Designed miniproteins, single chains. Designs and how they scored, part 67

Each design is a single chain, and the fold is of that chain. pLDDT is the mean over its residues in the fold that is shown.

## One batch from the design tools (miniprotein)

Design m2327
Fold by ESMFold2-Fast:
Structure m2327 (fold): chain A 93 residues (1-93)
Amino acid sequence: ERAIAKVRGTKEGELSEEEMEKIAKDVRDAALAVPGVLSVTVDAKQIETPEGKKLVIDVTIEAESEEAARQAANAARDVLEKHGFKVETEVFS
């Protein structure tokens, strides 16, 4: 049975569209490099809150196994944490 991992990175502040696209690409490439990953979708956005701008990167990973999904989620998490994001991860199988 295929597994799905969802990874959310959040960070206060703002980045340029180019910087957000670069982080999204690095996240996608890292997750796709994991054996057994079938697809990776990355949605990078900036939202306005009463406290200021917030950056959100949502990653959805489809994998052939729960192990592959977890490895890919960890790869995505490591890239996001390197860029200063707080990360939440969920794996479904």
Scores: mean pLDDT 85

Design m2328
Fold by ESMFold2-Fast:
Structure m2328 (fold): chain A 83 residues (1-83)
Amino acid sequence: GDELEKHFREALEAAEADLEGARALAAETTDPAELRALLAGLDEALKALEQLKASVPEKYHPAIDALLARLEALRAEVEAKLA
């Protein structure tokens, strides 16, 4: 129904905006406390997307998988900055 499709689009748009904000902050910050907070936020976002993937039809999975890959890549970049 329209409501599921609307909520899915809104959730993806919000997740994409949050990811780009996190990426920008990760590029600018050198503070270990900010980087650790980002890492925690990325871990929560990954869990939320995995839960969303389990609850939506397979036709939506490629979009979620693309976001998961981008979040995992950013998470690795943040971990590297904390080393």
Scores: mean pLDDT 83

Design m2329
Fold by ESMFold2-Fast:
Structure m2329 (fold): chain A 67 residues (1-67)
Amino acid sequence: ALTGTEGYSQEFNNAVQKLVDAGYDQANVNAVINETSQLTDEGRIEVINHYLTQSKEYVDAVLKARA
């Protein structure tokens, strides 16, 4: 982002907050952050938005399988 911190964009921080607001626990939120750490901010946001379109049960199962 043009005005955000170099390490984390405001858009990425907002996307992570949406996961928390949707009822994802801290372990699952951390798993998403870690899985997407190699992606651009745009790519990370897209993955988070994709998870938000899936059922919570499906996402929880996928993240636990990758842990």
Scores: mean pLDDT 69

Design m2330
Fold by ESMFold2-Fast:
Structure m2330 (fold): chain A 61 residues (1-61)
Amino acid sequence: ATERAARLVREAHEGRITPEQIAKETGLSLEEAEEVYRLVTQSTDPAAKARAAARILKALE
């Protein structure tokens, strides 16, 4: 779970995956996946990125 969450965060930050792919991989709704994607790609705040990673990790559990 942790390694998969870290990969999804990294790939989103690098623009390699879409919110739709995050939703598919995690089971989050598209709206939740879009929020996580926005936090990862647009936020410069490490705490916001950490919250996004935690949401992905919890969804993969």
Scores: mean pLDDT 77

Design m2331
Fold by ESMFold2-Fast:
Parts: C-alpha cells; sequence; structure tokens
Structure m2331 (fold): chain A 85 residues (1-85)
C-alpha cells in the first residue's frame, strides 16, 4: 500500500541521519519515549519504546509495515518530535 511505502521511506530517512541510542540513553528513556536501536543479532535498525511499566520493548518494524503502517508512521512522528525537542 502507499502507506506501507511511506512508512518504509520515512524509517529509512530517519535511520540514515539518526545515530543509534547508547546503552546510557536507553536506560534514561522516560515512559513513552522511542529510540532508534541496532539489533545486536542482525545489525539492522529497529525501534525501541519504554512502556508504561518501565520496560524497553523492541518493535517489529517489518511487521508494522505489513499490518499497521499507520501505527509505524505515528511511532516515527513521535521519534522525530523527541529528536527536535
Amino acid sequence: SSLAEEARARFAELTSRTPFATAEQLQAMPPGAIALVRNAITGGAALAERNADGEITVLGVDALVRTAPEELLALLDRLRAQLEA
């Protein structure tokens, strides 16, 4: 879908210009914050979110592109807003 293509393009653009979060930055994330992270196994870019319970969850970007690209776009908008603050 056009939304899936837009979500992939925005993710690629953001990952090209955004450094991966450090371990210290990940530990400092408040609830609801999102970070760009490197998958330690694949080396690929991924998103991580600190949930309301204080846990950091790695988000399945490829699954979101296929099933809910609008949700991925919203997550990318939240990350962009954090980076611009």
Scores: mean pLDDT 80

Design m2332
Fold by ESMFold2-Fast:
Structure m2332 (fold): chain A 97 residues (1-97)
Amino acid sequence: KRYQWEVFRLLDEGKYEEAFEKLKFVYSKKRVHPLDALFPAVLAYIYYKLGNKDMALKYAKEAVERREEIEAVLPHLSPGDRAFVERALKLAEELVK
């Protein structure tokens, strides 16, 4: 089963503020979802783009700690969404160094 998440579309369109609000809403609802493992990597990327380096680093550390969970979800994403998450995870690794 392939998951498409509206947040990825907003990120692809460069709508980082809208993506952030949508992601906060989804995350606050705390339904157990396979994409929950992606939240730290996506949040780190959004905070970085918005210029909040402290929050970007916080979530980058969490994303690196949860790397195996994130990589397990990648085959269930579209090629574009997967490429985005891989890029976000790479950014998280660079922020943690």
Scores: mean pLDDT 74

Design m2333
Fold by ESMFold2-Fast:
Structure m2333 (fold): chain A 73 residues (1-73)
Amino acid sequence: MEERRKRLREEAERVLAQGEADAYSILTTYEGEAKKNTPEQQKELIEKGKKDSENVLKRAREEAQRLIDEANA
């Protein structure tokens, strides 16, 4: 039981760290693409990048919370 709980908590930490890294990567990728496009497309790309980044972070936090909840069950 304890070994499984430890693994779930470690996985939760990895999921959060990966989500944060992915969110940052998404933002920097969309920022770079925006620079190559028209002003209208730049606004659209930046907005999409922010939403995609927020969704990745939200998903990572929800998954981490599920793992923690399972560890505590």
Scores: mean pLDDT 80

Design m2334
Fold by ESMFold2-Fast:
Structure m2334 (fold): chain A 78 residues (1-78)
Amino acid sequence: RLADLAAQAQARIDTALELARVAAENTSEASKEGLIAAARSQLKTADELAEQVTGLDAAVGEELRARIREAQAAVDAV
């Protein structure tokens, strides 16, 4: 359970970072906005999963929350 939830949260974080990377390289403003919106949606789902993880293991939940904050900063920097 814990490992599955943590893995799902991490996969969402990784997807958001990849979307932000693609957005940063994109020359179309409309495509960039869509990619950033998708990245933010992935991080919202990751945060919901991290909340569930925190209920099972606070230390693992804190690590996921820290990674989500870093990913959010990367998305906001695009």
Scores: mean pLDDT 84

Design m2335
Fold by ESMFold2-Fast:
Structure m2335 (fold): chain A 73 residues (1-73)
Amino acid sequence: MKLSDEQAEEILEELRRLKAEDPSRPGSDILEEWKAKNPSLADLSVEEIRKDLTERYGEELEELEREAVRRLL
């Protein structure tokens, strides 16, 4: 895995918070913004971060996206 447990949890919480504030924001956009603010993540691609998060929190990420889509309808 590319992320530490702490990094994965921080990114998941950031996704939840920002999606709650603006459901129209794409998850990939949020990950790019988070990566830009965290130089330790500069060597990881957004795709690598997303894959690691999906392996750890796939169910939670699916529910988060489903909730965001519902709020946009």
Scores: mean pLDDT 74

Design m2336
Fold by ESMFold2-Fast:
Structure m2336 (fold): chain A 70 residues (1-70)
Amino acid sequence: LSSELNNLFAETSKRLKEAVEKGDEEAIEETKKEAIERINSLPLSEGMKKQLEELIEEAAKEAKEKIRKK
């Protein structure tokens, strides 16, 4: 499970970085949606899912701010 989560976050981080470099806010939103769907499909507790979803939402928000502040 932890390796699956590590892979999810690594892939999400890479996609967000690429979207920021391209200035693609739509790609950021798509990446966020896919990551949240994957988290919701995992056999995790309600609290853990909420915490992970918040981390993904924060990462996406930060990525969008990086585009807008450049």
Scores: mean pLDDT 80

Design m2337
Fold by ESMFold2-Fast:
Structure m2337 (fold): chain A 90 residues (1-90)
Amino acid sequence: MEEKKKLLEEARKAGDEAVRIVQKHDPEAAQRVRELVDEAIKLMEEGDENIDKAYELFKEAISLALETTGNAVAGPVARMAKAVEEIKKL
């Protein structure tokens, strides 16, 4: 239980960093990335029944961030993806 909380916190921090980078390029895209990340984290906090939907939302957020900023967001999105993958292994 505590490990899942730490991984969700890491995903949120990485998402926050990605949103800040995206906002410098496109504020509208940044708002969308924020909404996708927040919904995905909420679904993962609610239970394993929604894990597949949460993964699709994370994938959409990562894709949008990379499309908007290219390599500038690569670090944060890689950390977010790693945190999500580690949650899947729990």
Scores: mean pLDDT 82

Design m2338
Fold by ESMFold2-Fast:
Structure m2338 (fold): chain A 65 residues (1-65)
Amino acid sequence: DEAKAKELLEHAEAAKEAGIFKEIEYKDGTFKLYIENLTPVKLATAAMFKAEGEILGFEVEVYEI
């Protein structure tokens, strides 16, 4: 569902603007979240996004860079 993907991408972009995610990619139903200097707050935010994305039928991958 493109509408759900766009809404999730907007949430991910907001987290990027807040400095939680360094980079974000979306392709073929998969979100990739890149985190610089992994902290408990960043990990918790990524885990919540992953849970939301998976409930909506997307795959979410989290990477430390």
Scores: mean pLDDT 83

Design m2339
Fold by ESMFold2-Fast:
Structure m2339 (fold): chain A 74 residues (1-74)
Amino acid sequence: SVKERAYQVGYIEGGILADEPEKLEELLAKMEEEAKKASEEDREAALAAIEGLKEGAAAKLSKEEALEILKKLQ
């Protein structure tokens, strides 16, 4: 579905942009504004993409944080 595709694309983009937090924040702000202006059907896809971006970035950052903790324990 369009919603599932939007989430998957967002997830990949979030992972890529996790190393660039300023760009990630700018993109999220832009997407949230576009979602507010979108039609009801387009808004669902836009919100799915935003959720994907947040989850993709969080997954990437969580893995990096876990690796740093493991290094300190050795």
Scores: mean pLDDT 79

Design m2340
Fold by ESMFold2-Fast:
Structure m2340 (fold): chain A 94 residues (1-94)
Amino acid sequence: MTRELTLYNQQELEAAALEAAREAVDSGEEVTIVDTLSGTTYKVVLREHASGLKEVLVLQKAPGHPERYVGSLVFDRAGNLLSRSPFQVYEFEP
């Protein structure tokens, strides 16, 4: 599934990534976020562990740059958010 959004800051990215992660957990499908402002793409990839934990990886692909890991979210078997790694993105300066 692909979502086209305009992202102005890291907080908007983190909110969009959380929403996309919940969608990925609910559907079992990868979600792609396209930032219409920058052209940067974020892939939200679900990985289910043998323990029943659901790890969601967020991968950034900026134009002209290699794909990189920016953060992850971990959900329990029921789909409740347990933890989130701090996002490491270079596009949004504080």
Scores: mean pLDDT 78

Design m2341
Fold by ESMFold2-Fast:
Structure m2341 (fold): chain A 71 residues (1-71)
Amino acid sequence: MREELEREIERIEREMRRLSELEAQGVKEAGIRMVGVAMRGLSLAVEHQDDEAVERITRSLRESEEYIKKS
């Protein structure tokens, strides 16, 4: 993965984690916003044809869904 793409994916992963925490705390629409961020990240990963970036966004989405469900 290129350093530029790595930094963008890391930023998206952090934003998804933050929004998942807000949804768990009952902040309205944070879960919907998290899905929107995940879709943006997946589009970026697909545009760069980077399988590692696709896997990282998909994993972050799965972890976020599990976190919200446990709250």
Scores: mean pLDDT 81

Design m2342
Fold by ESMFold2-Fast:
Structure m2342 (fold): chain A 85 residues (1-85)
Amino acid sequence: SDEEELIERAVEYTRELTDQAGLSEEARERVIEESVRLTREIYDKLNQLKKTNGVVSGGMRTYLENLLRGGIEQLVQDAKEEQLK
């Protein structure tokens, strides 16, 4: 499904970023779980827009996917800063 594909892509991106950031396994697991929650929120927003407008344009999908990427990047950065303290 579109939701599962989005979650899989988000988790893959999150795994790469957390690995590159040198996060502990515990921090990595937490950030991945948080990325799944964020992905579901973005998908719910896409569904709300579809319900309101009848369709979701490619531009709106791209905008929301960029918000998701930025949100994941922020989660990783926050976890990295916490780990360094």
Scores: mean pLDDT 84

Design m2343
Fold by ESMFold2-Fast:
Structure m2343 (fold): chain A 99 residues (1-99)
Amino acid sequence: MKIKLEVKDENGNVVASVTLYYNEKKNVAIIIDLKVDPKYRGQGLGRKLLEEAVKIAKEMGAKEIYVAVDPSNKKLIELAKSLGVKPISVKEAYRIIKE
């Protein structure tokens, strides 16, 4: 299953988004492509989207939850750890999705 979560402005433009992949056979969730428009950064939109994706993954029965993150994004790595999700490389996340 693939779920896309989006935050839109008043004109319907997507200003933040994240994608959740769920593998029902393995009970594994992968959160990828967390994006926040630079003008909207610092407002907690990335945090809210990650928290919502983690909540949905848990409700779907995920035993393991991974988040794809660039190693330079230390704030997102620490946020992921605080939510009990494992930070992995973008390359590794796409490998798991293709399995």
Scores: mean pLDDT 80

Design m2344
Fold by ESMFold2-Fast:
Structure m2344 (fold): chain A 89 residues (1-89)
Amino acid sequence: MFKERINEILLKHGIVDEPLDDDLLDLIVKYIEKHLDEITEENKLEFTKEVLIKAGILTEEEWEALPEEKQKSLAEEIYELAKEIKKEL
């Protein structure tokens, strides 16, 4: 399920210490669904940054403080999730 995948991704990368509530997860999924046609291989880093900041998960400063490898890994997993969501529509 997409909400459980988001929790797994964020916990795995140490972005959150506890699973997010269902309301926040629903907001993230809906944001991704709304912007499915806008996400690309080239913009996945910026897209992932915007999702996390708009959902209130991270500030811009907290995102910039993440190691580059974690930013790339997060972006890759969010992009793969977005492609899976698009296939279910």
Scores: mean pLDDT 82

Design m2345
Fold by ESMFold2-Fast:
Structure m2345 (fold): chain A 73 residues (1-73)
Amino acid sequence: MKTITDTAEGLAPSEEAVAEVARQLADEAIKNVTDKAKELGYKIVSLDEGVRVERVSPDTYRVTVTATAKVEK
């Protein structure tokens, strides 16, 4: 089984904004792996997402979302 991965990254201006930023980034990464699978003629068998959050300053959080699609022909 082949794997397609995309990573989207953004900054959240507060802890409360982290969930919303993560949702937007997840939508982007999922769209990118889905579009790539479609372009290559693959069927998505499973889709997984991972979220990482790092406080880079007192007022800023780095949010990284990785979407991983397991694909087959």
Scores: mean pLDDT 84

Design m2346
Fold by ESMFold2-Fast:
Structure m2346 (fold): chain A 85 residues (1-85)
Amino acid sequence: AAPAAMDVPEELLDELERRALEVAQRLVHEAAEKHGLPAVELTLENLNEQLTAFVSQLSEAERKALLAELQAAMAAVAERLLAAA
């Protein structure tokens, strides 16, 4: 068995993925509105492709800021879910 699968219940992983997508969608929407870019809908299947395409439309400084916000938000979501379980 994969060690990671034994440390985190499937239900927590599903919830993490769902909240991760919601957070990414919100931050991308906020960044799009702030920078005058078209709105992008994210799905788990297209997340990497759509995020890469969106981020490529930003300056290096804007990309760094958005990725830092995504990373911080994802870490906070993971910590909150694990602490609440």
Scores: mean pLDDT 71

Design m2347
Fold by ESMFold2-Fast:
Structure m2347 (fold): chain A 100 residues (1-100)
Amino acid sequence: MSLEEKIEKLAEENIKSFREYAKSQGVSEEDIEKAIKEFKKGVEELKKLVKEGASKEEIRRRVREFIRDFLDSTPKELALLAAMVATGIREILDEALKEL
């Protein structure tokens, strides 16, 4: 399995778990889909950097910048969803950096 394929599988597993948990907490389907869309953007940025052969330091920096910008732009009412998205992206980032 390529690193890109591994990232994609981890993302699919995270989306499934995120969706199940958010529904159990009474989060609206609309807010869940918005959070998943932002999660997918973070994962695609990571996949792009890996495919382009970026250094571990550049990948870590740019993905963390994406997470910070996302958290800073998220309304307080969605703080829990934003935290879940950020955690999922960080977990996939850490796993990807181990393989590089």
Scores: mean pLDDT 82

Design m2348
Fold by ESMFold2-Fast:
Structure m2348 (fold): chain A 59 residues (1-59)
Amino acid sequence: SEEEERKKYAQENRQKAIEEGIIFMAKLTKTKEGLDEILEGAREEGMSQEVIDEIESFK
């Protein structure tokens, strides 16, 4: 249904926005300690391995 499709779209868009926000924060972080904190948060939120790998690449 259109309502179910809209809910799925909203959930997917929210998840992508969160992932993009975390990656952006990681890019702005200049300390190893700050990057480690962001990485831990991403793991706790169950973010995709691709997002985790992207954050790791900033170390």
Scores: mean pLDDT 77

Design m2349
Fold by ESMFold2-Fast:
Structure m2349 (fold): chain A 78 residues (1-78)
Amino acid sequence: MEEILRKAEEKLKNGEALSEEELEEVKEAIRKALQEHIEKEGLSPAEKAELEELMQKTIEMVELRNELLKNNITLEAV
């Protein structure tokens, strides 16, 4: 699962946009990894809420980076 996140990060560093399928896999991997971490660590409700916000922010950042790469490519085609 972390391997999917690492591959996505490498693609983004190389300026390659993720496919819709790759983006969904990354989002799902982030959700699963953080949910497992929350359950395994026995965190307080406040810590769980903070991690859920971090998860949402991370997903949004990945989506925004991917859209930025796609928009740069599509803007060049205008």
Scores: mean pLDDT 71

Design m2350
Fold by ESMFold2-Fast:
Structure m2350 (fold): chain A 90 residues (1-90)
Amino acid sequence: PALSAAELAERLSRLPELAPLSGVEVRDLEVRATSPTVVEVRATLTDLETGETYRLAQRLTLGPTTVHVETTATGEDGETTTSSATLPAP
C-alpha cells in the first residue's frame, strides 16, 4: 500500500536516532503532515566536526511512486540554499 503523509512523518521523527552516525546533531525537529500527501519538516542541524549550525526546512510531496523533496538550508549568516530531488516512494 502507498505510504501516507502521516506514516512518512512518523518515520521522519526517528531521524535523530541516525543523525550521530552521520556526524550531525538534530535539534528542534518538527514534522507535520499538512495534507494526505504533504509532509513539512523543520530542524536545527549542527555539524559535529565544524560546529556550524543550519536551519533546515523540507517539504515532501508524495506521488503514486515517488516522493518529491524540496530542501531549504539557512546558515548562521542568513544565506539560504534551496535544492530539490525526486526519490522512489518508500
Scores: mean pLDDT 73

Design m2351
Fold by ESMFold2-Fast:
Structure m2351 (fold): chain A 97 residues (1-97)
Amino acid sequence: LLGVAIEVEYWLGRPPEEVVRELRQAAEDTLKGAKEAYEKGDRSKALTVGLNALSLRLVAPRLAEEGVISPEEAQRIVKLADEAIKLADETIEKVRA
């Protein structure tokens, strides 16, 4: 959540094809990490991947607004991020119980 404007500015300075590839990879890696944290009950990993997913959820729509990525690609990234956030939240609640 903090530094979203800095992250957007960083991506705006890069080639669009590289931005799409790296954001897609980051979203997929974040969801994979969230699934692993959920399976293992790893609260620390859940916090890290959840924060990364929250950042992706905020950054991707702004990059679509700037024309760097397509709205469809941004929606795909947001969906992966939302799934990761849900798993991270469930992991934290499960460990807390």
Scores: mean pLDDT 80

Design m2352
Fold by ESMFold2-Fast:
Structure m2352 (fold): chain A 64 residues (1-64)
Amino acid sequence: MSEETLQALEEAYKLLKDPSLPAEKKAVVRRAFFAALDAIDSGDEAAIAAATAELKQAIDQVRA
């Protein structure tokens, strides 16, 4: 697993544990987070890369 994927997962987890983040924003991050975990479990490098990009996008969107 790449360092970028690990960093994205760590950041998403911190957002999901943030009590100040609205539930609707947590739902967006949660969906991307679990999609990334599913991709990692599949062992498909292309799926992991795509899920990592989507997770980063979800993080950026909820931080704005």
Scores: mean pLDDT 83

Design m2353
Fold by ESMFold2-Fast:
Structure m2353 (fold): chain A 81 residues (1-81)
Amino acid sequence: SAARERELREARAALEEAERLIARLRAVGENGEEVPDEEREAVRRWLEARGLPASREGLLEAIREAQAVAEAARARIAALA
């Protein structure tokens, strides 16, 4: 089914995007000194734009939200496979 193939592609794209976001946020949280100042500032502004605190708490909350998106995408892929 073309609809099933499209949904599977969209779910895979959503998973890849969520996994990249998780990796980005974790790098800032776990390896802050190794992450460029521009990237830390970009993540801070991104958190503020989402209404999250520009802090470790906001970062962890954003990671949890991205993990929920990744889990939903994995469940959708499994259902379509």
Scores: mean pLDDT 85

Design m2354
Fold by ESMFold2-Fast:
Structure m2354 (fold): chain A 87 residues (1-87)
Amino acid sequence: MKTVEEIFDELSEKLQAKIDELMEKYKEGKITPEQFKAEFDRAIDEVRKEALEKAKTLSPEEQKELIKRVDYAVDLAREEIDKFLEE
């Protein structure tokens, strides 16, 4: 069965891939900052839903750890995007 680390790594990779895609589209002038943020919020919702679904296979303590790690990663990603859009 997948560990907290394996689940988190998979979700983190998916989120980062979406951020990279959105950054490229923004650099090409294909999307606005508002569209970037809207698409990113959708990606966060999808990652959180997948985390909750996969967490059902974990112990209560591991579920708390996974959700906490996902929330921290989301906060860091939002900070990265805010800095990118300011430049």
Scores: mean pLDDT 82

Design m2355
Fold by ESMFold2-Fast:
Structure m2355 (fold): chain A 82 residues (1-82)
Amino acid sequence: SADRELAIAAVDQLDIDEDTRRALREALSQPTAEAFREALLRTFREHPEVLDFLASLRSIVSELPDPAFREAFDAAVAEARA
């Protein structure tokens, strides 16, 4: 979808390494909020530097049409920080 394409393009503008960008693009490509949450949490655990970009990532997730993705993002952040 156009919203997903814009979210992926926004991730490509983040000052992070290419492996981390690939992981975030894969998370944003998930069809459900549950799959997105799992992929995002894995990304936070494998690439903890992403936690420095939470405000930018939350803004990107806000472009997704399903509000469950924002809830999933907040849940993954809370779990990663626990």
Scores: mean pLDDT 82

Design m2356
Fold by ESMFold2-Fast:
Structure m2356 (fold): chain A 88 residues (1-88)
Amino acid sequence: TERAEEAGRRAYEGGRSGDPEKAREGAGENIEEAQRAAREGDAEGAEAAAEGGTEGAKAGYESKSREATLYGMGGAIGSIGEAFEAGA
């Protein structure tokens, strides 16, 4: 879904920036989108959000920002959990 893809993209950009506030906002939005997709039975959307969260965590690690990495990891774990519940 376009919304889940956009949330994943924002999570990636937040992580890549190395800015903890942007990383936290992106991760939070990505988790919220994964939760929405799971509630609607949108397994593809939940999976897309989980992929975006994972990329955000990786980008945070590559930015060398510990805080951005931790927010990205939280986003990845949260969105993956929701994707699993949605059947993805």
Scores: mean pLDDT 77

Design m2357
Fold by ESMFold2-Fast:
Structure m2357 (fold): chain A 70 residues (1-70)
Amino acid sequence: MSQEEIIEELQKITNEITNNKEMIEINMELGALILYFVTKKQLGEELSEEERKKALEIIEKAKELMKKLE
């Protein structure tokens, strides 16, 4: 997954769970990651492989929590 695709997925997940009180922890983590990754993209800096893996882990964690709330 590219840096742009990771940012888009993080934004989509955040929008879906923004008003869900049970997911407030993950919302805070997602918000921080979005700001960090968007800032790196604006500065022309690439995400490391480790940063990409961490982002994907958070995305999967958020998806699992969303499934449990449905």
Scores: mean pLDDT 71

Design m2358
Fold by ESMFold2-Fast:
Structure m2358 (fold): chain A 68 residues (1-68)
Amino acid sequence: PNLESIEKALYESKEWWIKYLAAKSYFEAKEYQKAIEAYKYLLTDPNFPESYREEVEKKIEEAKKLLE
């Protein structure tokens, strides 16, 4: 997907699930640094469900591993 469209979805959306899809899209595009930043931003959303936190934290660690 277009990186500009992903960035817009991440930072302009009020819905956590759109931010979640944006972060996943960065990861799928192998933009691991941007994916880490997007997932960290998602975790700051007060509406983000606790049930998804472990998955997102694992994705952040996976992306960090791929950058090493």
Scores: mean pLDDT 80

Design m2359
Fold by ESMFold2-Fast:
Structure m2359 (fold): chain A 105 residues (1-105)
Amino acid sequence: SVAQQVIEAARQLAKTSSPGAAAVLDSAIRQAELLLQQGASDEQVVQTLLETLRYGAELLREHAKRRAAEGDDETAARALASAEDVEKAAEELEKLAKQLLEQAK
């Protein structure tokens, strides 16, 4: 299915991501797999995966901002890099999902 292909692509992206980004990707993949097992449509699974990734990236950016305000520049830089990795992964997965969903029609 399209959802299974997008989930597999997300798993491959997690392998080359920063630890913080990999954790967000792994969490989003687990949620997407559960929805797919519950009979959610490919479009719903993909939408939930992308929304979960974008939310995770926002949380990482807020964490980075908070750590920078506390003077922990190293943790802030790592959190920001992880947010950027997640955002990049979400963009790649959205492009893939759009292509696969168009081909499935």
Scores: mean pLDDT 88

Design m2360
Fold by ESMFold2-Fast:
Structure m2360 (fold): chain A 86 residues (1-86)
Amino acid sequence: LIEEGDELVKKGEEAKEKGDYVSAMRYYARAAQRYIAAEDLEKAIEALKKGVEAAKKAIEQGDESMKERLESLEEGIEKLKEKLEE
């Protein structure tokens, strides 16, 4: 699970380097899901934050469809932070 998340983060970084911020966001979101399943909430939050950055870059490039995904990622970060404080 953690190794799967780490590989997905790597794929997200590769997509980001190519300027494919939509794919980068998707890889980071999938990495976060793997980290949540592994109960590594800190790594999950880090992956979601990378996804937020990628989504913001995609919106800057004109992909308005990413606004809903950005909101979902930000909501996910807040929910995971709340769970860490429990």
Scores: mean pLDDT 82

Design m2361
Fold by ESMFold2-Fast:
Structure m2361 (fold): chain A 94 residues (1-94)
Amino acid sequence: MTVEISVNGEKVLTLDLSKNTVGERITVKVGDVVTAKSVSGETLTFKLLDQDGKLLKSETGSSASFTVTEPGSYVLVVTDSKGNVGSVPIEAVE
């Protein structure tokens, strides 16, 4: 299944979870909103992790949005009901 990643409403990359994909690193600014959306509306689990692997946010639904509040390295992990996983490294700068 396909997940679109957007920053402030602009699509920046697409993940194909059927292939257990790692997306390219995206660079965002503090205050930006990162959105992940299932293209066909499937229910997914979204997790935002910090640089130490600490879970910051967890949401379940067809989409999730996260505001980046501090500079640093993050990973967005998206999991489907079949155990397929996609991840996106995120670098936040001021």
Scores: mean pLDDT 83

